# Designed miniproteins, single chains, continued (4): the designs that were tried, part 69

Each design is a single chain, and the fold is of that chain. pLDDT is the mean over its residues in the fold that is shown.

## One batch from the design tools (miniprotein)

Design m14376
Fold by ESMFold2-Fast:
Structure m14376 (fold): chain A 88 residues (1-88)
Amino acid sequence: SPAELRARLEELNARLVELLQQLRALLEDPSASAEDILAQLNQIIATLNEIRAVVRQLLPYDPETTQAALAQIDRLIAALNELKQQIA
């Protein structure tokens, strides 16, 4: 149902916020390695892919807003993958 999809999206968004806070902590930690940062970026990308899958299921209920959100998610995933290539 759309209510269950939105509840899942809220759960995934909370996870994304936590992962971004962990990334910030790594970037502020002088002992953090490039490998630590790459591992954290991979977790963020994985979570964004899960968000994308849930958002895509909402297309029949709100197509215009959902299509805009999917385009934004795809741009964010692409940008993060590009950052990974620069770090590796």
Scores: mean pLDDT 87

Design m14377
Fold by ESMFold2-Fast:
Structure m14377 (fold): chain A 68 residues (1-68)
Amino acid sequence: SAAAERLQREFGFSAEEAEALARAFDGDVSRVREMMEKARAAGLDDRTARGLVLADARAFAADPSQPP
């Protein structure tokens, strides 16, 4: 998808990770960007930030009532 391609290009997610994020957040690249920026503001490196965003997306997909 266009959203998954953008997530791969901008943040270095793998194709599978980017598709999972696009599905979890209905293609909302801006939401993923905000999550990455919050992780960076907390002092996390990009690799750790990507891991956190993926974990949050998985939790949200399992229970959408939980905050991502």
Scores: mean pLDDT 79

Design m14378
Fold by ESMFold2-Fast:
Structure m14378 (fold): chain A 100 residues (1-100)
Amino acid sequence: MMSELKKRQEENKERLDKVTKEFTEVSREAHDEAGKAEKDGDTETAQKLLDLVDQAGDHLGQAETLLGDLEKVDEAEEHIEKAEEYIKQAKKLTEEVRKK
């Protein structure tokens, strides 16, 4: 359904804009904590934080590429969902690292 696909495309665009803003904040915080962990010799924690941010960024980039294609609405939505998952994981790990 073209009408349904267009509605979902607009929803994907709004969702991508929101997730990208959250990603910018979480990425900054994760990089800050990764830098501290690396200075303390905790290279594994630093790498895990950066890997989560990289995964989120990759999925956001894929979603942005697919966003204009009505035939790819489901795939764009999946990438936005994966980005949200990685952002949540990065935020949680960042908060856990700060509390130690």
Scores: mean pLDDT 85

Design m14379
Fold by ESMFold2-Fast:
Structure m14379 (fold): chain A 87 residues (1-87)
Amino acid sequence: MAALSVEQARRLLDALRARGLAEIEELRKQYPDVDEAAIEEMRRLLEEMAARAEALIDQGDIDGALAVAREGLRRMGELFRELLEAV
C-alpha cells in the first residue's frame, strides 16, 4: 500500500523540473519580448519548489513533497497567465 517510494518521488520531481523548464522555453519562443525578470522568477520558483520537495522527500514526507510540487505548479500557472495577459 505504499504510494511512492523515495526513489520514485525523486524521479517524479526531476521529471516535473524538466517539464517546467520546457514550458518556460516554449513561452519564450511564443513571446520573445517577454520580460526576462518574469522568466527568471519562473526558473527560481521551479528551483525553490524542487529544493523544498527534495528536503521533504529526505525527511520521508512524500505527501508533503507532492503538496509542495502541486502548489509550485499552480503558482507557475498563475505566472504564465499573468505574462500572457501582459502581452
Scores: mean pLDDT 76

Design m14380
Fold by ESMFold2-Fast:
Formats: C-alpha cells, structure tokens, sequence
Structure m14380 (fold): chain A 66 residues (1-66)
C-alpha cells in the first residue's frame, strides 16, 4: 500500500510515535481522495507525490509550532 509507505517515511523523518500512525494514515487517505476528485485522476505517482508533499508541509508547520 503506497499510502502506508508514505506514512512510514513521514513517521521516520519526523520521529513520530506509533500512536500517531492511524491518524496520519487517515489524513493520507483523505488527502488522496480529495486530490483524486479535484483532478479527476486515477491513482498515479503524481497524486501520491502530491499527498506526500502536502502532509510533509503540514508536519513541518506542526514541528515549527511545537
């Protein structure tokens, strides 16, 4: 599952605890659904890269506020 791989990479990059994994996976799934609907595209490398980028920006913002 490519979303699970994105979540795993983000958890490692931001040193997040395992308790955060379910929430990150839910956010990844919601983001993918939103982009798929907005761009009317089937799952693609580009959409997955957009999901990863958006989630990384969000996590960077949270890290900067903490």
Amino acid sequence: NPLEEIVEELMKKFNLPESKRPKLLEEAERTLEAFSRAFEMEESEGLLNLVKTVMEIDLEAEKKRA
Scores: mean pLDDT 77

Design m14381
Fold by ESMFold2-Fast:
Structure m14381 (fold): chain A 66 residues (1-66)
Amino acid sequence: SLEEARALLLKALAAVNKTVADFPEEFVRELLEVARRDPELAAKRLATAAPVPDGGGEALFREAGF
């Protein structure tokens, strides 16, 4: 579940010194769906993704309870 993935995703963001606002909405939407099934894979994708300034991901991340 997304709740179970929360700690892993937050840890991954902290490790790369980024926020979800640094990623596009489309990327975050797909990431959250992956996180429901495979939190470890979602955290790995987040850690290796190239951030994009002014991404729309923050609202989706907040809606997911982060």
Scores: mean pLDDT 72

Design m14382
Fold by ESMFold2-Fast:
Structure m14382 (fold): chain A 98 residues (1-98)
Amino acid sequence: MELLPGDLTVSGVSPEDGGGFTAALVRELGDKGGFSDQEVADVMRALGVDPSARPAPSATWTVSSPEGEERLIQTLRDLADQARQAREEERARELALR
């Protein structure tokens, strides 16, 4: 459950912009992977980032290869699916109690 550092080249990011960088990365890869706004929010929460966090405007990154990009997108998709499944199970349990 780690984004592989070797799959990314990053520049223009301040250490204090870590949350903004992660938000920008998740939104960009989510867009490429066809993620909904809800799936992007689920991934950001799973990574410990506030879904309302604004992307760092000076942050830039390059994925080392198309295969690396697809691996990153798949990792984010797996996180979104896990979060969605947990939320659906919680709602189903709450509805069953009423």
Scores: mean pLDDT 65

Design m14383
Fold by ESMFold2-Fast:
Structure m14383 (fold): chain A 78 residues (1-78)
Amino acid sequence: GEEKRLEELLKKYSITQLLQLYALAKSGKYSYEEIAKKLGIKDPRNVELLYEELLKIEEEAKQNGKPFIDLLEERQSK
């Protein structure tokens, strides 16, 4: 399902690429297509899905008093 696809996408890209995607998307200055081109992501829909998931991970990290990067690495490891 959707959740399994998101888990696979999180593992497909490096932490550095995911953080770059998050920064670019959060800036509001770039379309998902432009972000996809900048980061070598084939499907711009995957940029949208990753951005929405990264927003959720950041919120969970804040609620749990945990660094965002630590939670993101944990989600990549299973």
Scores: mean pLDDT 83

Design m14384
Fold by ESMFold2-Fast:
Structure m14384 (fold): chain A 92 residues (1-92)
Amino acid sequence: MTINLSVYDESGKLVSSWYNLKTPEEMLDALRKELKKAKAEGRKVTVIVTTSGDEAMAEELEKKVKELAKEIGLKVVNSFVTGQSAGITLEP
């Protein structure tokens, strides 16, 4: 399995991206740093996760991102899964 992670700001500009991550844990470690910054800076962000796995894997990654957001204290505004991709919009 490979995972690509992208974080966008409120204007839709790419802030950070990671490619060819091997595990959900690697994704969560990378994302945790970015989400903590977003929370501290009061920024709205959209997280896009794409997997080489199936749709069930995209749904599991969406769930993990949402749980991480709750842990950090970010509000999940919207989330969706489309094929192998999940998108989650988060507010401080």
Scores: mean pLDDT 87

Design m14385
Fold by ESMFold2-Fast:
Order: structure tokens, then C-alpha cells, then sequence
Structure m14385 (fold): chain A 85 residues (1-85)
């Protein structure tokens, strides 16, 4: 589970970087990548629920940092906040 979480976190970070590059030149691609980022966030939240308390908290904090970055790039896109237990 942890290896899958790390892989998805890296994929999410890469997707956000691609959105940042596309946001000014290709709005359609930026939107498609934003949908992919949302899917990755949802899957990461689910997988994080299977981790131990301390590791889960750290993963959720990393997801929230990435979500904040995504919100800064796409301020008009309504991306839900990740809840930390």
C-alpha cells in the first residue's frame, strides 16, 4: 500500500506540474489534467485510510500541500479539501 501511495503522490505532483505548463497554452489539456488530478486525489485518500495513523497524517498533509498548489494554479476550479483525522 505504501509503495502505491508514493507512486500516486509522485504522479499527482507530475500532473500538477503539467497543468501549470498547460494552463496558459492549452486550456482543454489543462482541464483534462485537472480531472486526472482529482481522480488521483480521491484514490490517494482511499489508500491513505489503510495506512497507520502517523503515516496517514503525513500523506494527507502532502496531499493538502499539492491541492493548495493546484488551487493556486486553477483558482476558478472547485477542488475539495482533504480532511485530516
Amino acid sequence: VLEEVEKLLNELRQTVAEIEKASETDRKKAFELAMKAYELISKLQYLASKLDEETRKKVLEEINEIVDRLKAILPHFDIPDVKIE
Scores: mean pLDDT 73

Design m14386
Fold by ESMFold2-Fast:
Structure m14386 (fold): chain A 89 residues (1-89)
Amino acid sequence: GALTEALRRAAEALRAGDLEGAVRALEEAAELVKDDPEAVEQLRRAAEALRAGDYRGAVESLRRLAELVRDDPEVVAAVRELIGAVEAL
C-alpha cells in the first residue's frame, strides 16, 4: 500500500544518507493517514526529531506509530524497518 511504500522510502533514504528525503517521505506518510490525528502526530514528531538529530526521539515516535497501526502487519513491518534504519545512524 501507499503508506508502506512511503515508510520504506524513508528507511531507504536514511540508509543512503539522505535525511531530507527521509523527512519528505514521512511527511507524505502523514498526508496518507491525515484522518488519524494520532498517527499524523507521531509521523511529524519523527520527522522533526530526525531534522534535530534526535534519533532516540524519532525511534520513540515510530514505536508509538507501530502501536497505532498494529492491526496492519505490512505497515508494522515497514515501521520496524524504518526504526532499524534510524537506530543504525
Scores: mean pLDDT 89

Design m14387
Fold by ESMFold2-Fast:
Structure m14387 (fold): chain A 69 residues (1-69)
Amino acid sequence: ELREKIAKEDIEALKNNDVSKIAHPEVQKILSKYPKNTKLEDLPKETQEKIRKILEAADYPKEVIDLVK
């Protein structure tokens, strides 16, 4: 349930490009290097893979991980 809540907040933040709403601090730090209007899919593939690995290591739901695919 905690993971589900974090996942929903992260999905919403990624859709809105609102870094301040991202629950995971390492992901937030990575995304803070990009403009607020940068979509996840517009990030370099290397950055997308890095975020995906962080979310996997933190046991995020598959729905959030698939969003970073």
Scores: mean pLDDT 63

Design m14388
Fold by ESMFold2-Fast:
Structure m14388 (fold): chain A 60 residues (1-60)
Amino acid sequence: MLEQLQQQIAQLEQQIADLTNKLRNEDLSRDEVLRVTGELIRAIGDLIDLEQQIKKLEAS
């Protein structure tokens, strides 16, 4: 169970890094920037939620 959450965090961290690098590329169209920014915000939110879930499981 914890391993699944750790794996999801690792996937989200990788996704955030990839999306951040895409934004830094500056070759993106306006549509791509909006799409990537939206995905980045979502991924960060999911990361925070998963981190809180792990804290609850560790305390339980």
Scores: mean pLDDT 79

Design m14389
Fold by ESMFold2-Fast:
Structure m14389 (fold): chain A 84 residues (1-84)
Amino acid sequence: SAVEERFRQLIREEARRRIQELRDAGRISQEVADLALEVLADPRAGVVSVVRALRESGLATDEQVALVEDALGDAILAAAQKVK
């Protein structure tokens, strides 16, 4: 549906912004941010896809994975408020 596609688009936009903010704040490495953003470039990718890629890469600490997971959760909540 158009609403479902719009919701997925808003999640991706909010998630990309939040991941870039975490990188700019120095809370995650550039490599972690780059990988997360690369996974999010696939419109079929979700939170599980990103978290799995980060854990399997060996690039991310457990704390960095948790920060990205939280950012993705916040992105979903923000997108839910904006979807129409």
Scores: mean pLDDT 83

Design m14390
Fold by ESMFold2-Fast:
Formats: structure tokens, C-alpha cells, sequence
Structure m14390 (fold): chain A 70 residues (1-70)
């Protein structure tokens, strides 16, 4: 439980950071929000941490791609 909550909290922080950065496109912000919603749905469904981690890694990859565009 604690590890899943920490991962979700870290994902939320990344999405909020992207939303505050005016250089990030609205499209990229929406894609990051969609991944966060998917993580929240998995958390609420009490799914395995492995599935939550897969979506979290996808979010991290998206953030890395955004940083390369800035």
C-alpha cells in the first residue's frame, strides 16, 4: 500500500510541475494527466504494483521526452 501511494504521489508531482511550466504544450500536459488518471484507476482497483509501475514508467518516459523539447 505505502509503495503504491508513494508512486502515485510522485506521479502527481510530475504532472503538476509540467502544468506549471508554460513551455510545456497543452497536448503534452493532457497526455500526462491521462497517464495519472490511469494510475489512479489501477490504484483504486487494487491492481498489482507491477501494472502501476508500468504506467509510472510510461509517465517518466513522457516527462523525459518533454524535457528534450524544452
Amino acid sequence: MAEKRKMLSEALSLVVEAQKDKRVSTEDVLEMNALLVKMLDLFRAQGPISKLREVYEELLKKMEEIKKKL
Scores: mean pLDDT 81

Design m14391
Fold by ESMFold2-Fast:
Structure m14391 (fold): chain A 90 residues (1-90)
Amino acid sequence: MDRRALLEAALAALDPTLEETVAELEKRGDEELKEAAKKTAEALRRKLELELELLDTEDEEERERLRREIRELEEEYKRYAEEFNKKLEE
């Protein structure tokens, strides 16, 4: 599978996975964990969208800008994912 197909598959899987996770958390009544799941998914979605944009970008200055934004979103995603996992273990 090429990188584009992999990124598109990840994006396509994100919303169904989030909906399933949110439905289970809704049954538990855990609003904080539900919000953390949504924030984590949103950061991942933005990162994947920028990675797809990078594949279509030929200008090196624009590519470097996108790489910086992707790194920032990856750090944000990791932070939210760590917060989600800590709350999930409680």
Scores: mean pLDDT 80

Design m14392
Fold by ESMFold2-Fast:
Formats: C-alpha cells, structure tokens, sequence
Structure m14392 (fold): chain A 70 residues (1-70)
C-alpha cells in the first residue's frame, strides 16, 4: 500500500525535523555552558553533526513532504 510508504516517509521527515530542533536547543545551552571538558566537547560535536544533517536535508524533506501530502 502506497499510503503506508507515504506515512513512513513523512514520519522519517518529522523525526529528522524534531531531532534538528532538539540539537539546536542543546547547542545553544552548551554554548552558554562553554567547552571546558572532553564530555562537553563530545556532546557539542554530536549535536553540531545532528543539526548539520537536519540543515542538509531541510529543503529536500520539505519538498518531499509537500509532494507526499497531496
């Protein structure tokens, strides 16, 4: 069923968008705390990578979402 495939794709887009938002909020908090130990540095890099992934796919995900919603 095409509907199930569409729902799965839209869920993937929503999950990526949610994780991107969470990563952005986490990065803002870490910037205020500063980078003074290895654990904070690792967490900063992980969230930075997650945000970059979201940004790379944002336009494509939006276009796919609009196409699949019709």
Amino acid sequence: SDKEIIEKRLKEIRERRRRGKEAKEKLERLKEEGKYDEEIEKEYEENKAELKLFEMFEEQDKEVEELLAK
Scores: mean pLDDT 73

Design m14393
Fold by ESMFold2-Fast:
Structure m14393 (fold): chain A 94 residues (1-94)
Amino acid sequence: MILSAPPLPKDVQEEVDKLEKEISELLKKYDEAIKKGDIKEAKKYLEEAIKKAQELVEVLEAEVRRHPDSLTAQIQLSLARMTLSVLKIALKNT
């Protein structure tokens, strides 16, 4: 909650929240598959999480392009790019 920065437009925030929830659910399934020793299923969920993280980056890049002075969008984009990078490294090591 960043009270001093303008919030994202409601439609953009709803799409971000949806994608973040989908990524979280896929990572939970990935963790469950790893605990069961199902490496093939784990890789599948991780690949789907990477696809959703890429969509999240694209949504936030579009928002930064529309409103380049939005600190909220810039911060969320930076975090989304970091998440995408970490997930790609995890897939390579799984």
Scores: mean pLDDT 84

Design m14394
Fold by ESMFold2-Fast:
Formats: structure tokens, C-alpha cells, sequence
Structure m14394 (fold): chain A 102 residues (1-102)
């Protein structure tokens, strides 16, 4: 699949899962395109794949909030149970930011 096409598709999926308004979705897409120009499409694609995975894994915790009303417990559980994924995302985001500042 074309890298640019996949980046755009993942960005749209992330915006939908995060329930962003239409105006915010277009702004996010523009920011992602800018990141691709600076850091390269491959690194940005990996970052978006990790973000999408994190949002998909968040779904059962959001369903639990609907059942129990306890958003704090669900948020804590998500971060504790998905700590390696969050760490990988942060490390990659730091690498991309370092390339932007270089």
C-alpha cells in the first residue's frame, strides 16, 4: 500500500475513534502531512499504527465506563495494562521530535 495513502487512512481512523469534530479532523490531517515532510513517511506511519492500536485497545475500557460509571479506574487500568505500548509510542514520538529539532 502507498505510504502516504496509508498515513492518511490511519489518521482518519484515529480521528474517528477519538471522536474529533470534522474541523479538528482536517487540522489533524494537515499536521500529520507536515510531520511526514519533516520526519519521513515511514516513522510517521509507525507512530500512527501505535496510536491506532492504543485507541482500539481503549474500547473495552470505555465499555466498562458505560457499565460502571468509573472512568478513573478504567483509565488507570488501561495505562497499567498497556504500559509497554505507551512506552514504545513515547520513544518513537521523541525520535520524530528530535528529527524536527535537528
Amino acid sequence: MELEERVEELTRRIAELAELPEEERERLLEEVRRLMEIAGAELVLRLLELQLEALEKLKPYLEKVKETGDSEAANKAFHEENAPLIAEYRALAAEINARIEA
Scores: mean pLDDT 77

Design m14395
Fold by ESMFold2-Fast:
Structure m14395 (fold): chain A 60 residues (1-60)
Amino acid sequence: SVDEIIEELRERLEKEKDIRVQMTIGAAITGLAALKVSGTLTEEEAKKILEKTEKNVEEL
């Protein structure tokens, strides 16, 4: 579910020690929360944002 994806990112953020990774994950959480409030966030869209965030973290 969308809520499970957001919670997974929040748990990763809490355990992360690298500030660049924290900023990347934090930005993704903020974006997902904004889309959820607007009612436009689908599970597929949330999953794509998660995958993009994981790629961005790997490239740091």
Scores: mean pLDDT 81

Design m14396
Fold by ESMFold2-Fast:
Formats: sequence, structure tokens, C-alpha cells
Structure m14396 (fold): chain A 115 residues (1-115)
Amino acid sequence: SAAVAERIRRIGGGDDMGGAIALTASLEGLDLEAIDALEARRGDRAYVARRTAEALLASVEREEGVVLPEAEREELVRGIAEAIRRGLENGDLAAGLSEAQELLERALAEHRARL
């Protein structure tokens, strides 16, 4: 809806935490109630980083048409979440997302090499 799109645009234009929340909301297709629930957790960097990591991995799995085994998926989510959490802590979400992208690309290449 137009209201959801405007809310995502406003929170994403604020700070790095807003950027992570906006990215998660966009990737997961969250409604206003779900966005408000995520914003309520804004003070919990580890939680927001984990939600963003899960959204990024799920988006990449859909785009690439792959499903990683649960154990590999959980390990990858943990690594991506830590990269994003450090980015948020340092006020450099872009660096955290760049590291997350490298982790995703490496994991996909390793998974494909085993097929």
C-alpha cells in the first residue's frame, strides 16, 4: 500500500538503524503493524541485525532458487547478523551490508560446488 511504502521511505531515510529496519520491511513485505513491532525493537541491535540477516538470506534463496540445509542456513544467518550488528554499532551499515554480501556469495558458491 502507499502508506506502507511511505513509512518504509521515512524510516530508511533516518539513521543506520532505520536503514536496516526499512530493508527488512521491504524484503519481508511487512505491513504497518509488523513494521511498528520491528521499530519497537530499535534499541536491540542484535535483534534487528538478526531480522535483517534472515530477510537477506531468504531473499537470496528466492532469487537464486536454492534452499540451504538448516544447519548451514543458521550458521550463515549468525555470521551475517554479526556483520550487520557491527555495522550498526560503528555507524556504518553500508560496511556491514557489504560484509554480509561477501558471506552470502561465498556460502552460495560453496553450496553449489557440493552439488
Scores: mean pLDDT 89

Design m14397
Fold by ESMFold2-Fast:
Structure m14397 (fold): chain A 75 residues (1-75)
Amino acid sequence: MLIKRPVTEEDIKRADELLTRAIERYAEELARELGEPVEVVRERLEADRKEMVEALRKQEEISLNRLEELEKLLA
């Protein structure tokens, strides 16, 4: 089940940092799969990151499942 807890400033910063790193790594792989320029894929992922961070803060809760998946992407 989803574990939820109050969102902290550190959580928001960590999520933003993880998403930034994931974009650097994941965009290259995704671009290869889609046959699209890395720049285009990065722009879409960055827009998604901004939306995700805003949603996380607005809901005052954190989805640990999402963060764990991002951490595994970076590992």
Scores: mean pLDDT 68

Design m14398
Fold by ESMFold2-Fast:
Structure m14398 (fold): chain A 108 residues (1-108)
Amino acid sequence: PTNEPAIEIQKLRDEGDKLFKEGNYEKAKELYEQAIALQEKYRGDSLGLARTYLDLGKVYLKMGKKEEAIKYFEKARAIVERLHAQGKLTPEEAARLLAEIDKLLKEI
């Protein structure tokens, strides 16, 4: 995959973050979903994909869609656990991300 759209993915995530902070959850959702579609297609950054799943889960949580929020938090957790098992994340990095996911799941 030589045509990885890393710059476009970053722009979609950054604009999604901005809209989320502004309380525009529906538009933030659309941008994160577009970023995820590109990240899944091009498979270049598994950790970035996990982070975008966390962000989309937070949007669903703000929208009161608990089932969708859980789905995306669990998708993010699975990637973090896999990367840690493969030695691609330090124990400290994995523990930090898993603690964030656990905290978000407890807010549901």
Scores: mean pLDDT 85

Design m14399
Fold by ESMFold2-Fast:
Structure m14399 (fold): chain A 58 residues (1-58)
Amino acid sequence: MSRVASLESAANISKVGAETSRELAERNPSLQPHADLSEESYRKTKELYERARKEYLE
């Protein structure tokens, strides 16, 4: 029910996607831009999660 829990789930899903894209880019460099985009998506989702977590602790 917590917004923090929802953002944690979203961050975990984005992390798996970014890790998979990075592994694919290691085998095929032409996929590096796709891996970079997935990493940025994860970074933004993680930032939203960290912000919500800090708001809860404050």
Scores: mean pLDDT 77

Design m14400
Fold by ESMFold2-Fast:
Structure m14400 (fold): chain A 87 residues (1-87)
Amino acid sequence: SVKEEIEKEVEKHKENLEEIKERILKMAEHVEKALEKLKNADVPEEVKKNALIFIKMVKELAELAKNGELTPEKLVELILKTYEELK
C-alpha cells in the first residue's frame, strides 16, 4: 500500500532527518516564488487547487522544521493527508 511504502521510505531516511529538514526549508523558499507565478498563470482551476494543496503541505512541513517539531511520523501524516486530498 502507499501508506506502507511511505512509512518504509521515511523509516529508511529518519537518521538523515536533519538533511530532510534542510531540503524542506529550501523547497519552501521555492514554493513562495511558485505561488506568485501560479497567481498569474492561465491554468485550469483544478490545477491551481491541487498546486495550492501541495504548497500548503510544504509550508506546514517547513514551519514544523523551523520549530524543531518535524518528526518522521508527522512527515508521513502530512504526505498521506496531501496525497488523499490530491485524489
Scores: mean pLDDT 75

Design m14401
Fold by ESMFold2-Fast:
Structure m14401 (fold): chain A 99 residues (1-99)
Amino acid sequence: DDAARRAANAETRERLEKLIEKIEERLTEEIKEKIKKIMEKHEMGASSFTDRELSYIALGLLTKKGLNIATEEEIELLEMLGYTEEEIEEALELEKAAK
């Protein structure tokens, strides 16, 4: 029955929102500019990214760090943002739950 699946999805969404809010609060103008520069190198237009979209990109970089596939430039940006091992584990768990 749909109720258990909806409850699990709601919990995953709440966890995602809390992590995104924590990331967004730590986005300085310098970090935002670095994210935009990284995205421009991948030929993805960056001039119209909102703070929330930049927070989702930063979450994706935390996931890449957890998977040991982040570039040196991405790691430098994450060090500027600040992160904990708990936030990396949470990002990895949320990615697995989304699949």
Scores: mean pLDDT 76

Design m14402
Fold by ESMFold2-Fast:
Structure m14402 (fold): chain A 94 residues (1-94)
Amino acid sequence: MPSEELKLYFRALAAALRIGVARGAIAALEKEESEEAKKLIAEYREELERAEAELEEVLSQLSPEKAAEVRKIAEALAEGMVPLGALEAKAKLK
């Protein structure tokens, strides 16, 4: 029955969105040499670690074949979210 598997897919995609946003934010903030940027980088690194742990936990509950396919989708989604993460971080830095 697909309902539990579908929940795992949505959890993986949600984690991927958070990973992409955090990665983009960190990359943008590392170009800023300020105390405020350092504090925001620490917060985004914590979020990144939590999101990466959630993704790995979800993938561990899938078969290796399905985990590989979901990982590819998650990586593509995370990459697409990097520009949004950069914009969010710049808005917080002011």
Scores: mean pLDDT 86

Design m14403
Fold by ESMFold2-Fast:
Structure m14403 (fold): chain A 64 residues (1-64)
Amino acid sequence: MAEEARKKLEEIAKEILEGADEEKGIEEARDILNRFAASVGAPPNTREQAREVLEELIERLKKE
């Protein structure tokens, strides 16, 4: 995944940790992931896949 896309996903994960709307965050993350997928010819990500990516980032942030 491109470093730029990952940074945007980390910002969304931080916002969710601070009490932002999780569903809105998942939609934004899915949009970012789908734009990246389209640029490399990969299939689009589902809402469930976007949620999983955000959950992994949130867990990583909690460790720190």
Scores: mean pLDDT 76

Design m14404
Fold by ESMFold2-Fast:
Structure m14404 (fold): chain A 99 residues (1-99)
Amino acid sequence: EKEEILKKLKENVDSLTDEDIEKMRQYAEELRTKSDEILKENPSDIDAQLEAERYRKEALRLESAVAYKNNDTEKLNEIQKELAEVYRRIDALEAEKKA
């Protein structure tokens, strides 16, 4: 399901169907909402911050596939920058949690 979609995104985005794209849009919106709600309720909690960043990472990957299918180069560049920042924040938070 989500793991399968993420695998397709990593290996071959061209294999994604219109139905997959629609599901990805729905999941991305849901994930962004969850991320925002977690941070709004628990802005200083490291576990909450990690959970929120993981939701953002998943949402951005889904949004990337949608942008790719729409041939939206500007949006793809924005998503790549956001993904890089999310990866850095996740790594930092995971290191802090393990310390």
Scores: mean pLDDT 79

Design m14405
Fold by ESMFold2-Fast:
Structure m14405 (fold): chain A 93 residues (1-93)
Amino acid sequence: MEEEIKKLAEEAKKKIEELTKKFLEEFEKKNPELAEAAKKAAKNALKEIEELERNEKDVEEFKKKLELVVEEFEGLLNMMRGIDNIIEKNEKK
């Protein structure tokens, strides 16, 4: 059971890192401030996963909370993409 929690945490961390890498490839040159915001968000998400791994011992509850952390991170990246699109539209005048 502890091995399963550790494995799930590692998989989630890898997903956060892959999502972050993809976002940085898109935004590092286009919008450096959003790229830095994404790095900070990734660091916070990884910290939340570490805290969850330390405090939650029930596999089912761990899975649910872990999924929420990943979904919140994906949602934040999508929100930042939306903000970038709004900025581009406003500068086209």
Scores: mean pLDDT 80

Design m14406
Fold by ESMFold2-Fast:
Structure m14406 (fold): chain A 112 residues (1-112)
Amino acid sequence: NLEKGKEYLEKGIEAFKAGDYKTALENFQKAIDYYEKAIEESTGEEKAKAYRNLGKAYLYRGQLYWFLLEKDKAIEDFEKAIRYYEKAIELGDTSAEPDLKVARAQLAIVKA
C-alpha cells in the first residue's frame, strides 16, 4: 500500500515541522509499516519505488531522532535508509542516488 505510506510520511513531516514530535514519530512508524507491506506485495519498478520511499521514511525519522538527541536511534535509522536506497538503486530506481548521498552525509555527521 504505497499510497497509504506516502500519506503517513507527509503527515509525519508536517508534524515534525509543527514541533509535534510525538505525532511525527507515530506517523513515520505508520509510513514504514505501509511501505514494508508495499514491498512484500510488489515486484519490479513498484518494489523499487517502495524501497526508495521506505528509505525516505527512515531518513526523516533518523533526522527527528538526532534533533531529539537520540544518537543511537538516529544512527540505526540512517543505516536503514542507506540500505533501502541501495536496494532501490539495485532494482533500477537511480532517482534514489541523491537521497543515498544525503543519508550517507547525515550518518557521517551524527557519528562525528
Scores: mean pLDDT 90

Design m14407
Fold by ESMFold2-Fast:
Structure m14407 (fold): chain A 54 residues (1-54)
Amino acid sequence: VDPAVEDAVIRASETFPRPLTPETRDEWLDAIVAAGDADPDDVRAFLDEALSLQ
């Protein structure tokens, strides 16, 4: 995964008040994509992998 996607997810974790769960994944995706810094497909793949490691 692109390091820029990891940085975008870290920023979302600092500003988004809810933890990353399967129920909040789409909200995290929307917030990160709204920032305009990462490809939606790459963000989705990263979030799905992060959830699989929990």
Scores: mean pLDDT 73

Design m14408
Fold by ESMFold2-Fast:
Structure m14408 (fold): chain A 88 residues (1-88)
Amino acid sequence: PPPEPTVIEVTARLTDEEIQDIVRTLAYLGGRPQPWTIEWDRDSDKILVEGQVPPDADRSTASGGEWDSIFAKLAELPGPTRLTINIT
């Protein structure tokens, strides 16, 4: 049977602009569409990410900051991943 998806939950302080940038960046890492789904739920202050993170793609747009720590956690788990980001 396929391995169970790795579930990660993190809390981050993010502005609306940073959230929008994260969503756009994750959708088009390295200038191409990525094989994961990304949803920003403004009513619940959550970002949901689900899918496989390619090792090369996850590094192409990473930079310094709090949300880059979240990217680093995704990159650490190359299998199927489900990530919930709680915004404070």
Scores: mean pLDDT 59

Design m14409
Fold by ESMFold2-Fast:
Structure m14409 (fold): chain A 102 residues (1-102)
Amino acid sequence: LPLALAIAGLALAAVGLALALAGLAALGGRAAAAGGGLAATAAELARTPLEAALAALAGLLAAAAGTLAARAATSEHEAAAGAAGAIAGIGGFLTGLLALAR
């Protein structure tokens, strides 16, 4: 059980980082929407409904952070934007994994 959750968590962390990078590379609004869609799709691919729900929530948080990152990048600080996305992704992963593992 924990192994499957760990794999799902790693996928979420990867999605979170990808969304942060996509936010930096592309303009924020639509990139965040697309990222949210990808996170929802990844959640649907999860084997359990609870796992899917946590995956979707973590992905949406990462997408929101990616949008903030894109805005920061267009203003002047790309590194801070990327860090925000990465932190959100890791937070989601840890929260989802701990919640499901307990």
Scores: mean pLDDT 54

